Designed miniproteins, single chains, continued (3). Designs and how they scored, part 109

Each design is a single chain, and the fold is of that chain. pLDDT is the mean over its residues in the fold that is shown.

## One batch from the design tools (miniprotein)

Design m11788
Fold by ESMFold2-Fast:
Structure m11788 (fold): chain A 77 residues (1-77)
Amino acid sequence: MNELGQKLLEAEVEATLYLMEVYLNKDDPEKKREALERLVRASEEGIELAKQLQDDPLAQETYKSMKKLLEWAKKEL
């Protein structure tokens, strides 16, 4: 539990940081694209970790938010 929970929190933090980088680099197409690609990766990792915590309501909320974030990032690429 603790190890998977920690990795899930790390994936959430990474996704949040890359989302911030997307907005900070909105006027730089190349850097924005790099941030979006990293955001996609972090979101995919978070989704896979959350799937392993099916009985955890907080992990299920993370799963839903990460799926929405992943879909948004893919549309922005």
Scores: mean pLDDT 81

Design m11789
Fold by ESMFold2-Fast:
Structure m11789 (fold): chain A 80 residues (1-80)
Amino acid sequence: MKEKFREEAAKTMLEVAETYKDGDKALSKYGENGARYAGLLLGLSEEVTKKLVELAEKSGQAGLQIFNVAQRYLGEYRKS
């Protein structure tokens, strides 16, 4: 995957996380796992992955949206 694709994925995930960061905490545990998995699969930097996990800790919706974006990005560019 070219670095521009990783950068675009990171920006998109951070933007959706920021949008949902004040959401319900009910699903935060699932969101944290999704954010961590997204960072691993897309080869994101440790710093970006930590920011995504922190936002997912605050809001389960943020974490779920991070995971959804990562899944769509992987489906678009690579099928594992």
Scores: mean pLDDT 69

Design m11790
Fold by ESMFold2-Fast:
Structure m11790 (fold): chain A 72 residues (1-72)
Amino acid sequence: MKLVPSEEEKKIAEKVLEVLKKSKKPLSASEIAKLTGESKSAVTRALNYLEQQGKVESQVDSSGVTLYSLAK
């Protein structure tokens, strides 16, 4: 896993953080993709990068969906 994202991935990571800041609940990668207009694959890569940086945390809900929120 790489910790150095491309410029496009950094831009997507910024959009992901903005969406999570505005959200009052954890969001799935699919929900974030819809809100940012980015592909689910690009959003997932940005989320992995942000989690490695300690800026985002992941949780699995009761239906087995991985949800993401800002790190505490």
Scores: mean pLDDT 77

Design m11791
Fold by ESMFold2-Fast:
Structure m11791 (fold): chain A 85 residues (1-85)
Amino acid sequence: MEELLPTREEVAEFIRKLAEESTNPDLAKKFRELAEVVEKTDLSPFEAAAILIQLAVAYQLEKNGHVDEAVELVESLIKRLKEKS
């Protein structure tokens, strides 16, 4: 059943792919930082799913030219996860 929910490792790998595909160097750097934080954070399947949803939002923000908002969203995720670690 948990196969339907993303694992921490799957989330980190997906974030690294987003970093490689990002055309903005600040956003790419924030995605790489988020992937490292995710790998060392004890995430519930629910938290992993929530991160993927937020990543989808950040990706859409970048595509629509709202890069600063995408960077702020990723930075907010990093901050929340660091408070847990």
Scores: mean pLDDT 78

Design m11792
Fold by ESMFold2-Fast:
Structure m11792 (fold): chain A 112 residues (1-112)
Amino acid sequence: TVTTPVKEVTLNDDGSAEATLTVHAPGPAQVTVEVRAEGPELDTAIASALDSVGESAGTPVRMEVRTTADYSEGVATFPAPPGDVTLHVKAVAPKENAGRKIEVRATVTPLA
């Protein structure tokens, strides 16, 4: 299992943010994408994945968003073929959170 470094993205004036991550799967794998916001409550998060040939990997999908007293988190899991996978994440929070940061990361888990 390999986890990417956390990527920080700033919420735009409309409360939206987009992030792109590239992950490498040495064989068939599952990729889990997480969006985390400390303070801003996420309204929605959508993830899409493209394989190394530019084909959709079962996306876009609405991420499962959960909110606690301390943070809001979106999670989605995609099957990944061997090779590079480009992940696009769009998150939306209330627009009063403009200028605040969210965190995006991905974890690659080999199948087998």
Scores: mean pLDDT 73

Design m11793
Fold by ESMFold2-Fast:
Structure m11793 (fold): chain A 86 residues (1-86)
Amino acid sequence: MEEKRRLELEIEQLESFVAMLRWLVKQAKEKNASQESLDGLEKAIESLKKRLEELRPKLDPEQQERLDELLEELEELEEEIEELKK
């Protein structure tokens, strides 16, 4: 029970980080952010993707669905950043 709650809190924290990155990518689009800023966001996305994949084997099926949604959102943000770099 305690371990399940710990994993739930970790997923909630990761969801918050993804929401923050989504906001930062939106700001980058609106403000024509520098390449350095875009590189920083790309690294943050890659770090979160790695953390999510490391967490996957520890999760129940419902938690894995939430993880997959977060991975899809990070993939979309990564594509937006690549487009901004062009």
Scores: mean pLDDT 82

Design m11794
Fold by ESMFold2-Fast:
Structure m11794 (fold): chain A 96 residues (1-96)
Amino acid sequence: SMLEELREAVEQLRASESPEEAIAALREVVERARRALETASPEELPELAELVDEGIRASAEVGGRLQSVATEEQRLEFAELNLELVRILEEIHKRL
């Protein structure tokens, strides 16, 4: 269920049409990824790593698409959330 919740959050991020929506969706991806990492069994770690990597790619695509309509503050917040997601992926790789 945690992995399914994370997958849903990544899909919502991809569907984001505004910077506000994208930031909220990316924040949800980060939060769900952290919760999934806390509860993941060793057998779930490869799928979790794949979903977090997918989230990072979705973040890059959405960030690029919305760059011209985002404020400097929104771009900074989005970048900080993306960095947190990268740190989560690094933590997963340490446990693989």
Scores: mean pLDDT 89

Design m11795
Fold by ESMFold2-Fast:
Structure m11795 (fold): chain A 89 residues (1-89)
Amino acid sequence: SMIEIHIDLQLHGPNADDVDTIKSIFKVVEQHIDERGPVRKLHVVVRTDTDSDPEHVQQILEEIKKFLERLKKEGKVDESEITVEVLPS
């Protein structure tokens, strides 16, 4: 498939539910891939602000990395990319 999926996550301060929200979004994305067939690229952009909790950002990045690695190993995604950006103050 020539399809590329881009997920842009903007994080505003710490929120304990962010990891669960991201996992829910990933389940929907994977369900779509399972129904429609494999995609060429999945690119996740994580945008943080200066108020973001570094520990929460690390947890989110770990979950994203695990998700992308699993999809690549299962042949559901050919290429994956993670971009991390700090929003200007």
Scores: mean pLDDT 79

Design m11796
Fold by ESMFold2-Fast:
Order: sequence, then C-alpha cells, then structure tokens
Structure m11796 (fold): chain A 104 residues (1-104)
Amino acid sequence: SREKVLKEVAIALQIVGMRVDVELLPKMSEEQQRETALNMLEVGEDIVEMMEEIDKEAGKKIRELLEQTKKQVDKYLSQKDYDGLRETLEKFVKEVEKIVKERM
C-alpha cells in the first residue's frame, strides 16, 4: 500500500505540473508552446506507467487518451495551429485528472 500511495502522490504532482503548463501556454512563444507540448506528452507516458501498476483499467483509459492526444498534437504542430494545440492539451489534462479522481 505504501508504494501505491507514493505513485498516487507522484501522479497528482504530475497533473498539477501539467495544469500550470496549460495556464502558462497562452503567454508562451510558439517555440515554447511546442517544447511544452512535447514535455507534457512525456509526462503523460510517466502517468500511464504509474497508473497501469495501480489500476490497469484506468491506465488503459489514459493510454488511449494519450495516443489520441499525440495524434492531435502532431496535426496541430504541422498546421501551426497553436490555438488547437492549447485546446487539445487543456482537454488532455482535464480528462486525465477526471480519470485519476474517479479511479483512485
């Protein structure tokens, strides 16, 4: 149970970090928004790995969401659509937070 609690705390801290990133995105340059988006996808992978060890069903839901988010991020970056990029990342963070709160 201690290892589970530590992973739950780590996931919660990663979600807080992503929420801060989303709030700051509109104030960032296009290059900074690109770098932040890629970093948020890496954080998403870390959350998936930790969640799969706690709750395989919740981990699967976040993985499916992450794969869809990766496709949308790639599309918006190729189109230089930074409004679409920000909306996609905000949606990703909110949906991850919802899954985590409902399953942990």
Scores: mean pLDDT 89

Design m11797
Fold by ESMFold2-Fast:
Structure m11797 (fold): chain A 58 residues (1-58)
Amino acid sequence: ASQEQKVALAKNYLVNYPSEAANLAAYLKANGQEDIINAILADPNVPQAVKNQIQNAL
């Protein structure tokens, strides 16, 4: 899958499971996929509450 597709899948997951944002961030970091985390944090369309959960998990 392309980088764009991976980011889209992660964002779609967070739309359905926003409470899992911290767990998703920890998983992505553990698997060396910090580029996906950075893309989510840089996206103005991702809710600030979700971004706060990700940042607090890092």
Scores: mean pLDDT 81

Design m11798
Fold by ESMFold2-Fast:
Structure m11798 (fold): chain A 98 residues (1-98)
Amino acid sequence: MEEKKKKRERVIRLTAASLRAIGSILTAALIARQNGDEELAEELLEILETFGKGYETIPEVKEELERLLPRANPAAQRELEEALESLEEIEELLKEEK
């Protein structure tokens, strides 16, 4: 098995999952703002800033997103659930690296 090829494919998958998580959080923040919930939008942007500090923040980011999930409208909730799924994919990919 080609180790370099496996590492490259994992980096691509990690990048794709990261972009999906970022996109979903940003979309949830936009939906919150459009529905007049500026506080929720600002909290989601702060969580995104935390995520930008590195993959070690994923447990904190997941906890904060789960805390905010009940406060969001159904459309924003779907986006946050997609973000949580993408974050779980990142955690699984990181475990595969060992």
Scores: mean pLDDT 84

Design m11799
Fold by ESMFold2-Fast:
Structure m11799 (fold): chain A 77 residues (1-77)
Amino acid sequence: MEHKLGLLRFDRVLSDEEAALALEIAREHSSGAAVHQTATATYVLFDTTEPEKTAAAIAEDIARRLGLRPSAISFTP
């Protein structure tokens, strides 16, 4: 199966601790992951064969552990 790069966008900048936790969660659900932050947003990139399922699993786990609203997280296929 082909590996694909998925992207989750958070509508705010995460703290260093929140970003570290988000990276760990993404790594639990994917073959590899990275976090990139801008002045206004946080992006979680992940390598997967099932982008939609992996994105949903990562977003739900991050929202639960960080206390974020699901609407604060968007997936780009």
Scores: mean pLDDT 80

Design m11800
Fold by ESMFold2-Fast:
Structure m11800 (fold): chain A 95 residues (1-95)
Amino acid sequence: SALDRLMRTLDVFVEQAKLILKEAEKALEANTPEGLEQIRLNLRTAENIVRLARSIYELAVRRGAPEDVLRRIKKALEELEEILKKLKEILEKFK
């Protein structure tokens, strides 16, 4: 179904964001100018993922998705927002 495809897309977004966070943690350990630039790029990518995930939530609401599906999407959004927060904290450690 269309909702099943959207849920799979959200799962991919969460996994991509987790990989971005791991890469940012490694870049922080290296503490190079190139590592800082990589974290900035990763932050932009994570912000785009969160924006797209919010669009998926809006589409699910418009299409009358069941409450359990909406709760699952909201949980994924909360996880993505937490990853974004951690990326920003990593970026601040380069100050």
Scores: mean pLDDT 84

Design m11801
Fold by ESMFold2-Fast:
Formats: sequence, C-alpha cells, structure tokens
Structure m11801 (fold): chain A 63 residues (1-63)
Amino acid sequence: GAAEQAALEKAKALAEALGERLKAELGPDAVVTIEETDTSVTVTVSNATETRSVTFRASDFLL
C-alpha cells in the first residue's frame, strides 16, 4: 500500500545518503552499489581495502 511504498522510498533515500557519505570517506574510486527489493534497500560501498554494507528495511519505517 501507500505506507509501504513511502517506507521503501525513505529507506532508499537513507541508503543513497549513506552511500554518498561512505564514498566521501573511502575515496573517489570507491564503488557504490544500491540493491533494492520490495521490502528493503541495501547500500554497499567498496574500495581496494574495505567494504561497508548497510540494509534499510521498509518495515522499520512503518512504526
């Protein structure tokens, strides 16, 4: 429904913001990958020495 869609959009916005922040920390050559499902958004930022990954669940934003 509309609430689930809004929660997913919020999760995606947070994942994109975190990806931008992590890319700034890990350097300009860092690769940002955003994986979206019907219920979650995962951001992964990777460079030659480090990988960081965070999952935002849409359900966490429905409360």
Scores: mean pLDDT 81

Design m11802
Fold by ESMFold2-Fast:
Structure m11802 (fold): chain A 74 residues (1-74)
Amino acid sequence: SSRAQLAAQGQTIINMIAQGVDVSDIQAFMDKQGYPQYTKDQIIGWLQTHKDNPKIGAAIVGVYQRVLAASQAR
């Protein structure tokens, strides 16, 4: 399901951030997984501003949850 896929992808990105993976590698992962442009722009913009913030993972999950909710409302 799209929710299960979103949760798994969110966990992968959170793990990459926790491991200090470069923003460019996270972007390449999102491109490979076919993430929507809006989602990629929001995540990359946030990462550039808050790259050392330990709470970044929660913000990224929030972006994905909002995108999923908007898709279901259509």
Scores: mean pLDDT 60

Design m11803
Fold by ESMFold2-Fast:
Structure m11803 (fold): chain A 90 residues (1-90)
Amino acid sequence: MLKEAQLLMAEGIELYAEGKIEEAQELAEEALKLYPEVEKVLEEISKKVVEKYLPEAKEAYETLDAEEQQKKNKELLKKMAKEVKEEVEK
């Protein structure tokens, strides 16, 4: 149950990164119904992934204009979402 909820949440993050906000929200609601504490459990994995991509995000913020920053942030979110999913699947 917990692992299934974590996978649903990770898939939701991937959809969110792709701009599919409604589908992402639906998966998040499904995960919360399956395991209400899933967000707190996933937070530890998410922190590790965010730390890995923080230097790249900072460089983008310092060197790129607002439009390029949005594009780079979308790419980073997509990469982070995939890595969170891989950690959950272990």
Scores: mean pLDDT 73

Design m11804
Fold by ESMFold2-Fast:
Structure m11804 (fold): chain A 55 residues (1-55)
Amino acid sequence: SMEQALKEAEKRGQESMKQIQELLEDEEKAKAFFDEKNSQESLETLLEVKKEREK
């Protein structure tokens, strides 16, 4: 059902948000994660978001 699909999407969104929040709180983990993915540009964006949230 549509309602069930929305709840699943919300759960996935919450899980993704928790993962992003953990990476934002732990800069070292964020660096290690994106170094492994070879995505330094994405790491820089994530760190900027972290600074924005801490203001």
Scores: mean pLDDT 66

Design m11805
Fold by ESMFold2-Fast:
Structure m11805 (fold): chain A 83 residues (1-83)
Amino acid sequence: MLADEKGVEAARRALDAWMKELGVTREQAIKEWEKAIEKYFGNKELAKLHGEVLRAVYDSTPEEAIEKAKEALEKMKEINKKR
């Protein structure tokens, strides 16, 4: 995920387009994305971090969403180091 204002807006548009195409709610789309990340990478913590960032993109100011994305990126780096 991009940790800037343009990245946050792009993520909102991409998720909205995906929801519209699939005919699902935002929360359903986010949960399906979390399941896909968990299945593909085999890591539940990474999947939860991805979902948290997407929720922040919609429920927070752009500044808060960027901060949440940066926090998630640092946690993702730590998870990758522990493998």
Scores: mean pLDDT 69

Design m11806
Fold by ESMFold2-Fast:
Structure m11806 (fold): chain A 89 residues (1-89)
Amino acid sequence: SKEELQEALEQAFEEAEQLIEEGRKYFEEGNFEKAEEIIEDLERSIPLLRGQAEKLEEAGYTELAEKLRNFVEKLEKEIEELRKKLEEA
C-alpha cells in the first residue's frame, strides 16, 4: 500500500542518516579509511535511489517519488560536505 511504501522510505531515510552520522564519527576519531568507505557506499546508493524514484513515479506514486528525490538531493549535499572535510584533513 502507499502507507507501507511511505513507512519503508522513512525507514530507509533514517538508515542513510545513521550511516552519515557513523561516517562523521569515524572522521572525528581520525579513522579516515572507514569514513571514506561509508562515503563510497552512500555514493554508490545514489543512482539506485534515483532509479527507485523513477519506478515510484511510473507506478503513480508521484508524491513519494518527489520525497525520495528531495532526500537524495539532501543526502548528496551531506556526502559532499563530509568528503570535503576528508580531503582537507
Scores: mean pLDDT 85

Design m11807
Fold by ESMFold2-Fast:
Structure m11807 (fold): chain A 62 residues (1-62)
Amino acid sequence: MELSEEEIRLAAEYMDLLELPNELAEKVAKAVKENYEETKKLLEHMGWKEPSEETLETIRSL
């Protein structure tokens, strides 16, 4: 999956904030790519968490 650095970061932030399993990484990355602005707004409302390096590596490996 071809993702921008911003999409990778947002997907990782979303996964870590909601404590989602790595099995959902591909679905989350696809959702972020298709709905970037809406997902960004949701994370801003819920409060941002710095993504872990492990989650970032998981998303980058897609």
Scores: mean pLDDT 76

Design m11808
Fold by ESMFold2-Fast:
Structure m11808 (fold): chain A 77 residues (1-77)
Amino acid sequence: SMFELSDEQKEEVRKRIKKKLPELSDDEVELLLDKIEDELRYRAKEEGREPSKEEILEITDEVLEHYLELQELAKKS
């Protein structure tokens, strides 16, 4: 893959996930982190540049909002 979050960026994303969804297991946090990183890699490839800090936070929020919508709809993980 052409883009990967740094260890610092991964920790910031994990903290944001845990702050918004403190009930999640570590495994669920890692699944959301992987999903966020996949979306960021897709954007980096399409735009031919690394995502900005603002884009990282935006994609993080979008993935978390989608997760909450799926939980509200009683979807199984």
Scores: mean pLDDT 80

Design m11809
Fold by ESMFold2-Fast:
Structure m11809 (fold): chain A 80 residues (1-80)
Amino acid sequence: MSKEDFEAEVLLALADMQYALGKRLYDQGKYEEAIEVFETAKKLYEEALKRATSPEIRRQAEEGLKEVDEFLKELKEKLK
């Protein structure tokens, strides 16, 4: 594993943890807190993609970004 791929894996793991926390907050109706956590997850997935040379890490980060963007869209609609 390259240093860049290792750093990308760490960022991906942190992003996945934030995504899981965001989903838990969403399920609890804590929509404002869920938005903050999902925005953090989005930044971590984006940084993982910038560093990743591994197709596997890139696919996982792209999938996470898609899921986070869907939740952020739903949450912003709920808070209008």
Scores: mean pLDDT 86

Design m11810
Fold by ESMFold2-Fast:
Structure m11810 (fold): chain A 89 residues (1-89)
Amino acid sequence: NVEEQSKELSKLNEEAIKKLKEGKSVSEIAKEIAKKLGGTEEQAEAAGLLAEYSKVELNDKEKAAMAIGIAEYVLEEKLTKEDVLKAFK
């Protein structure tokens, strides 16, 4: 359902921006979103690591979008912490 997905994405974006303003890193937000989307603890750790390795100068809106995108990507590809470490090490 496209409408349900749009509403959930909007809520995730608002929560991510709020957490950035509270001082949370993109890595921490990516981990929390991965868990919220039904990911395992391992997938949450993978999302956090991928966000740490994807360091770029971004504003809060872009950081929120990146955290959400990373969490979704990790869950879709079923990435583990080991997969992320191998890709960037």
Scores: mean pLDDT 77

Design m11811
Fold by ESMFold2-Fast:
Structure m11811 (fold): chain A 93 residues (1-93)
Amino acid sequence: SDLEKAIELTARGVEKFSLAQLGSDDPFARDVALSFGRMMRAILTHTPIDLKDEAKRLEEMAKKAESLGTPLGKEAAKLFREAAKIFKKLDEE
């Protein structure tokens, strides 16, 4: 479903954003980043989502990720923006 896709994009965005801040060369940092992504997926899957507020939050997260000026930050920003677009569409339907 579109909701499942938006949740997965958000989780992947959180993973890449975390990795961008922690550093990608450390295997421990990669494991921590994966754990943050899994946590976000679980939260969004098992708690009620305010679609408008989540879309707005993701747009703000995308700006923060882009401001890092790193390739991982740019990838995270793209994922957050794609997720925000889907959450907005779901709220409007």
Scores: mean pLDDT 85

Design m11812
Fold by ESMFold2-Fast:
Structure m11812 (fold): chain A 100 residues (1-100)
Amino acid sequence: SPMELLKKAAEEAKKELEKLKERSKDPRIQEVLERAIEYLEKAIKAKTFEELEKYLDLAEDYMLQAYLLAQQKGDTELAEEIRKIGEKLGKVYREALEMK
């Protein structure tokens, strides 16, 4: 199922972001990552593909904010880890759309 594939990817992304939030020492980055995690949780609980897409889009927006903030603060390792999580999630999203 496209929804099951995406929900699994969202669960994996959420776990990775939770670990990054714990390792981050910047409270602003932690706050933005927490917002991304919240929207990934909503995506996992979504009852329709439309709700799932909406929450994944919002999670991606907060991940992009965290990425840019990490770059601005010189945390290039954190920025790269966030970018890779976003790329993996985006790839699965494209694969799921092809299954529709």
Scores: mean pLDDT 88

Design m11813
Fold by ESMFold2-Fast:
Structure m11813 (fold): chain A 99 residues (1-99)
Amino acid sequence: SQAQDLIAIAQRLVELAEKSIEEAEELIRKVKEGKGGEEDVREAIRLSRTAIILAEQAAEYAQQALSIQPSAEAQALLDRARELIERARELLKEAEELL
């Protein structure tokens, strides 16, 4: 169904956003431990920005799925996407402060 297709897209976008966040967190940790440089900071900024875009797209697709057919799965994806947007914004701020 159209709702299930949108849920599948939202799930993939959530997974990609989570991966980008985890990679950015690792780079920020490396820099804070004195093991990384400016290149790692710039990559963390890029990954954080990418995660925001992916999570925002996931939220849009999850919201569309909910408008077609209300479901716990679509609601959980929307909630998760919103959490990821906030995490990615905080990571972007942390990374920018390291420049």
Scores: mean pLDDT 92

Design m11814
Fold by ESMFold2-Fast:
Structure m11814 (fold): chain A 61 residues (1-61)
Amino acid sequence: MMSEEEVEKALANFIEKMKTESVENAKTMADMLIAYLRQQGLPEELLEKVEKELEEAIKEL
């Protein structure tokens, strides 16, 4: 399982990649990341935080 710090770093890198993609690709990438983190056993509170940050990043595209 990833540590909270590792999740935050991965999220930051992922958001940078999403900013170079189309809105549709960014949404697909966000869904894939959430599914991956859920499979890694991330706590629901961290999953909700990640989902909110991804949603905000997509709104800026």
Scores: mean pLDDT 77

Design m11815
Fold by ESMFold2-Fast:
Structure m11815 (fold): chain A 107 residues (1-107)
Amino acid sequence: MSEARILGVEASGGTVTVTHELTGEAERATVAVVPASAELTRGELLPEADVLAVTRGVPRRGTAVVSGADVRAGDLVAVVEGEGLGPVLGVAAVGADGRSVGWPLPA
């Protein structure tokens, strides 16, 4: 099963720097910023209408830079499988300290 870990988030001046890693078979990731009000579900597509900024086709492990949005504390960073708005694998809140949100495995 593909999973994403968000290890750090830094927001500054319309730019968000995200340190992430994917497990499983995903070769590339997309990193997107969405508002705090966005409803994100693991394994579902990212709602296009909620995307504030995105960077596509980043390596499965490393640091990605997302530019082009005035990102606010409480906005969410989503790591998505592949180069589209495919399945959401990991989410963290934007703030001074990044947070990882894990989804429990379905019962």
Scores: mean pLDDT 70

Design m11816
Fold by ESMFold2-Fast:
Structure m11816 (fold): chain A 100 residues (1-100)
Amino acid sequence: MMNKELLFLETEGTLHLMAASIALKQGDLEAAAEHARRAVEAAERLLRLAKELKDIQGLRDAKNLAEAAAELAREAGDEETEERARRLVEEAEKAIEELE
């Protein structure tokens, strides 16, 4: 696996977080929830790849994406996506500790 894949997943997640934020500002809770969910999916893929590569920066990026996605999902009222994102934060923190 290559660093370009980590960068792609981080970029994809960040773009969905931006889209979710814009949707919330416009009052579109459904679109905000959808984009928060897609950001969580990007964070999950990033976490898996970063664990395989033992890339501590990738793990930190996955944690940051998951934290932001949890906040946006909460504001959108998507409890399942919020819980999923918070779970990813916990997994990323444990993986970071194991590499430190």
Scores: mean pLDDT 87

Design m11817
Fold by ESMFold2-Fast:
Structure m11817 (fold): chain A 90 residues (1-90)
Amino acid sequence: SEQFRRRLEQIRRSAREIAKAAEELYKKTKDPEFKELADRARGIAVTAERLLKEPVTPRKLAIVDSLEREVNRLADWLKETAGVEIEKPK
């Protein structure tokens, strides 16, 4: 599905942007919470990239919904904690 592919591409993009922002904040602050955020965001990006190469199944649709919610949570936390705004997937 082209819609499924676009959702994964948006999730991957948002996750990469969160990871980059969190890495820069970790370098500046040395706060381990930013390192954990960067690692989690990179994990989401890797999972989204893997799913882009695999066939669509009902189980994988549920995983995409879960990844989208997780990206939104990480983006909200970064905005609240550090004032950095990242574009959320739609």
Scores: mean pLDDT 86

Design m11818
Fold by ESMFold2-Fast:
Structure m11818 (fold): chain A 100 residues (1-100)
Amino acid sequence: SDLDAQLAALRSQLVVMTWELVKWLKENNSPYTPQFEALLNRLREEDLSADELIAVTEELIGLLEELKKEETDPKKKAALDKAISTLREIRAQVEALRAA
């Protein structure tokens, strides 16, 4: 269905976003890297529902907010803020599709 296709597209966007976050975290020697890699692996599951996609997105946002609290570099804080904003936007899109 169109709904299933849109959910699959949002899941693909989350996979790409999370993969880019994992790459960035590795480059910055972040201790949160394994937690993000675990979430990336969950996002690769074919049977993730809209509720499960929302849950994974909320967990990603929560981890990024904790990382931001510990960050002192203003450029890295700005990158984290941008990532959080993008994930919140994706979450809102999944929530809208779930409500349809």
Scores: mean pLDDT 86

Design m11819
Fold by ESMFold2-Fast:
Structure m11819 (fold): chain A 74 residues (1-74)
Amino acid sequence: MEEAREKLREAIRAGAPGEDVRAYASDLTDDPELKEALGRLVEAGRIDEAMRVFQLVEEGKTEEALRLAREALA
């Protein structure tokens, strides 16, 4: 789990392809909305929002992470 989190963090920071971000997110969460949102945010160049969503998921604040992702993609 820690290794998957590190890989996802680096993928977001590097602006990796959305497909890669979604793949790494699959190791962190089973929520399809969060996986898709992380990929879309990185594809849109919204790296700061993607990183914030990732941090909230790490903290167990999944509901807040989903809310932020929805607002950022609206």
Scores: mean pLDDT 80

Design m11820
Fold by ESMFold2-Fast:
Structure m11820 (fold): chain A 90 residues (1-90)
Amino acid sequence: MEKRRRREEEAYEALASLSEEERRELADYLEKLAEKLEEWAEDPSLPEEEREKLREIARKLREAAEALRRGDVRRAARYITEADELIEEL
């Protein structure tokens, strides 16, 4: 719990320091990453558990991108933190 809260606050501070244009650029980047992860999740040679995690990570990155476009930096920080935690579980 503590590590998640600290990472979420760090993510929030980092995102809040960005301009609106920089946040939009980051959102575009996150969506491109989500597309690549969704492609990897379709690879039948990967274990089912890994494919499920890749889809979950992609979903959270898309949610973060959408939040950034709306200016919801707090929500974006939460989704980015959740995605990072799932990546650590891979």
Scores: mean pLDDT 83

Design m11821
Fold by ESMFold2-Fast:
Structure m11821 (fold): chain A 98 residues (1-98)
Amino acid sequence: MSVEELRKKADELFKQGKYDEAARWYLESARKAIEQGNFEEAREDLRKAAEAVDKSDLDPETKQRLVSEIVALALEIVAEEYIKSNPKLRAADERLRA
């Protein structure tokens, strides 16, 4: 399933007030967007996932777990963008893979 299909499903669930389901679909969309290097799309999906978790009637333990997943993915995006934007880190990464 494509990132666009996952996001569309999440958006439809969010509009229906099914925030717990929407959060899960946004997280799956964000994971695939990160894998594809689409960090802007991934950040938007994570923001929407966080909003869905906040609006959901999930128990505190489940909310904490989902928030932890969102934070972990957000940190992964920051790390990947920092490596991509820093010429010295990119050169070092290319040397380690060569």
Scores: mean pLDDT 81

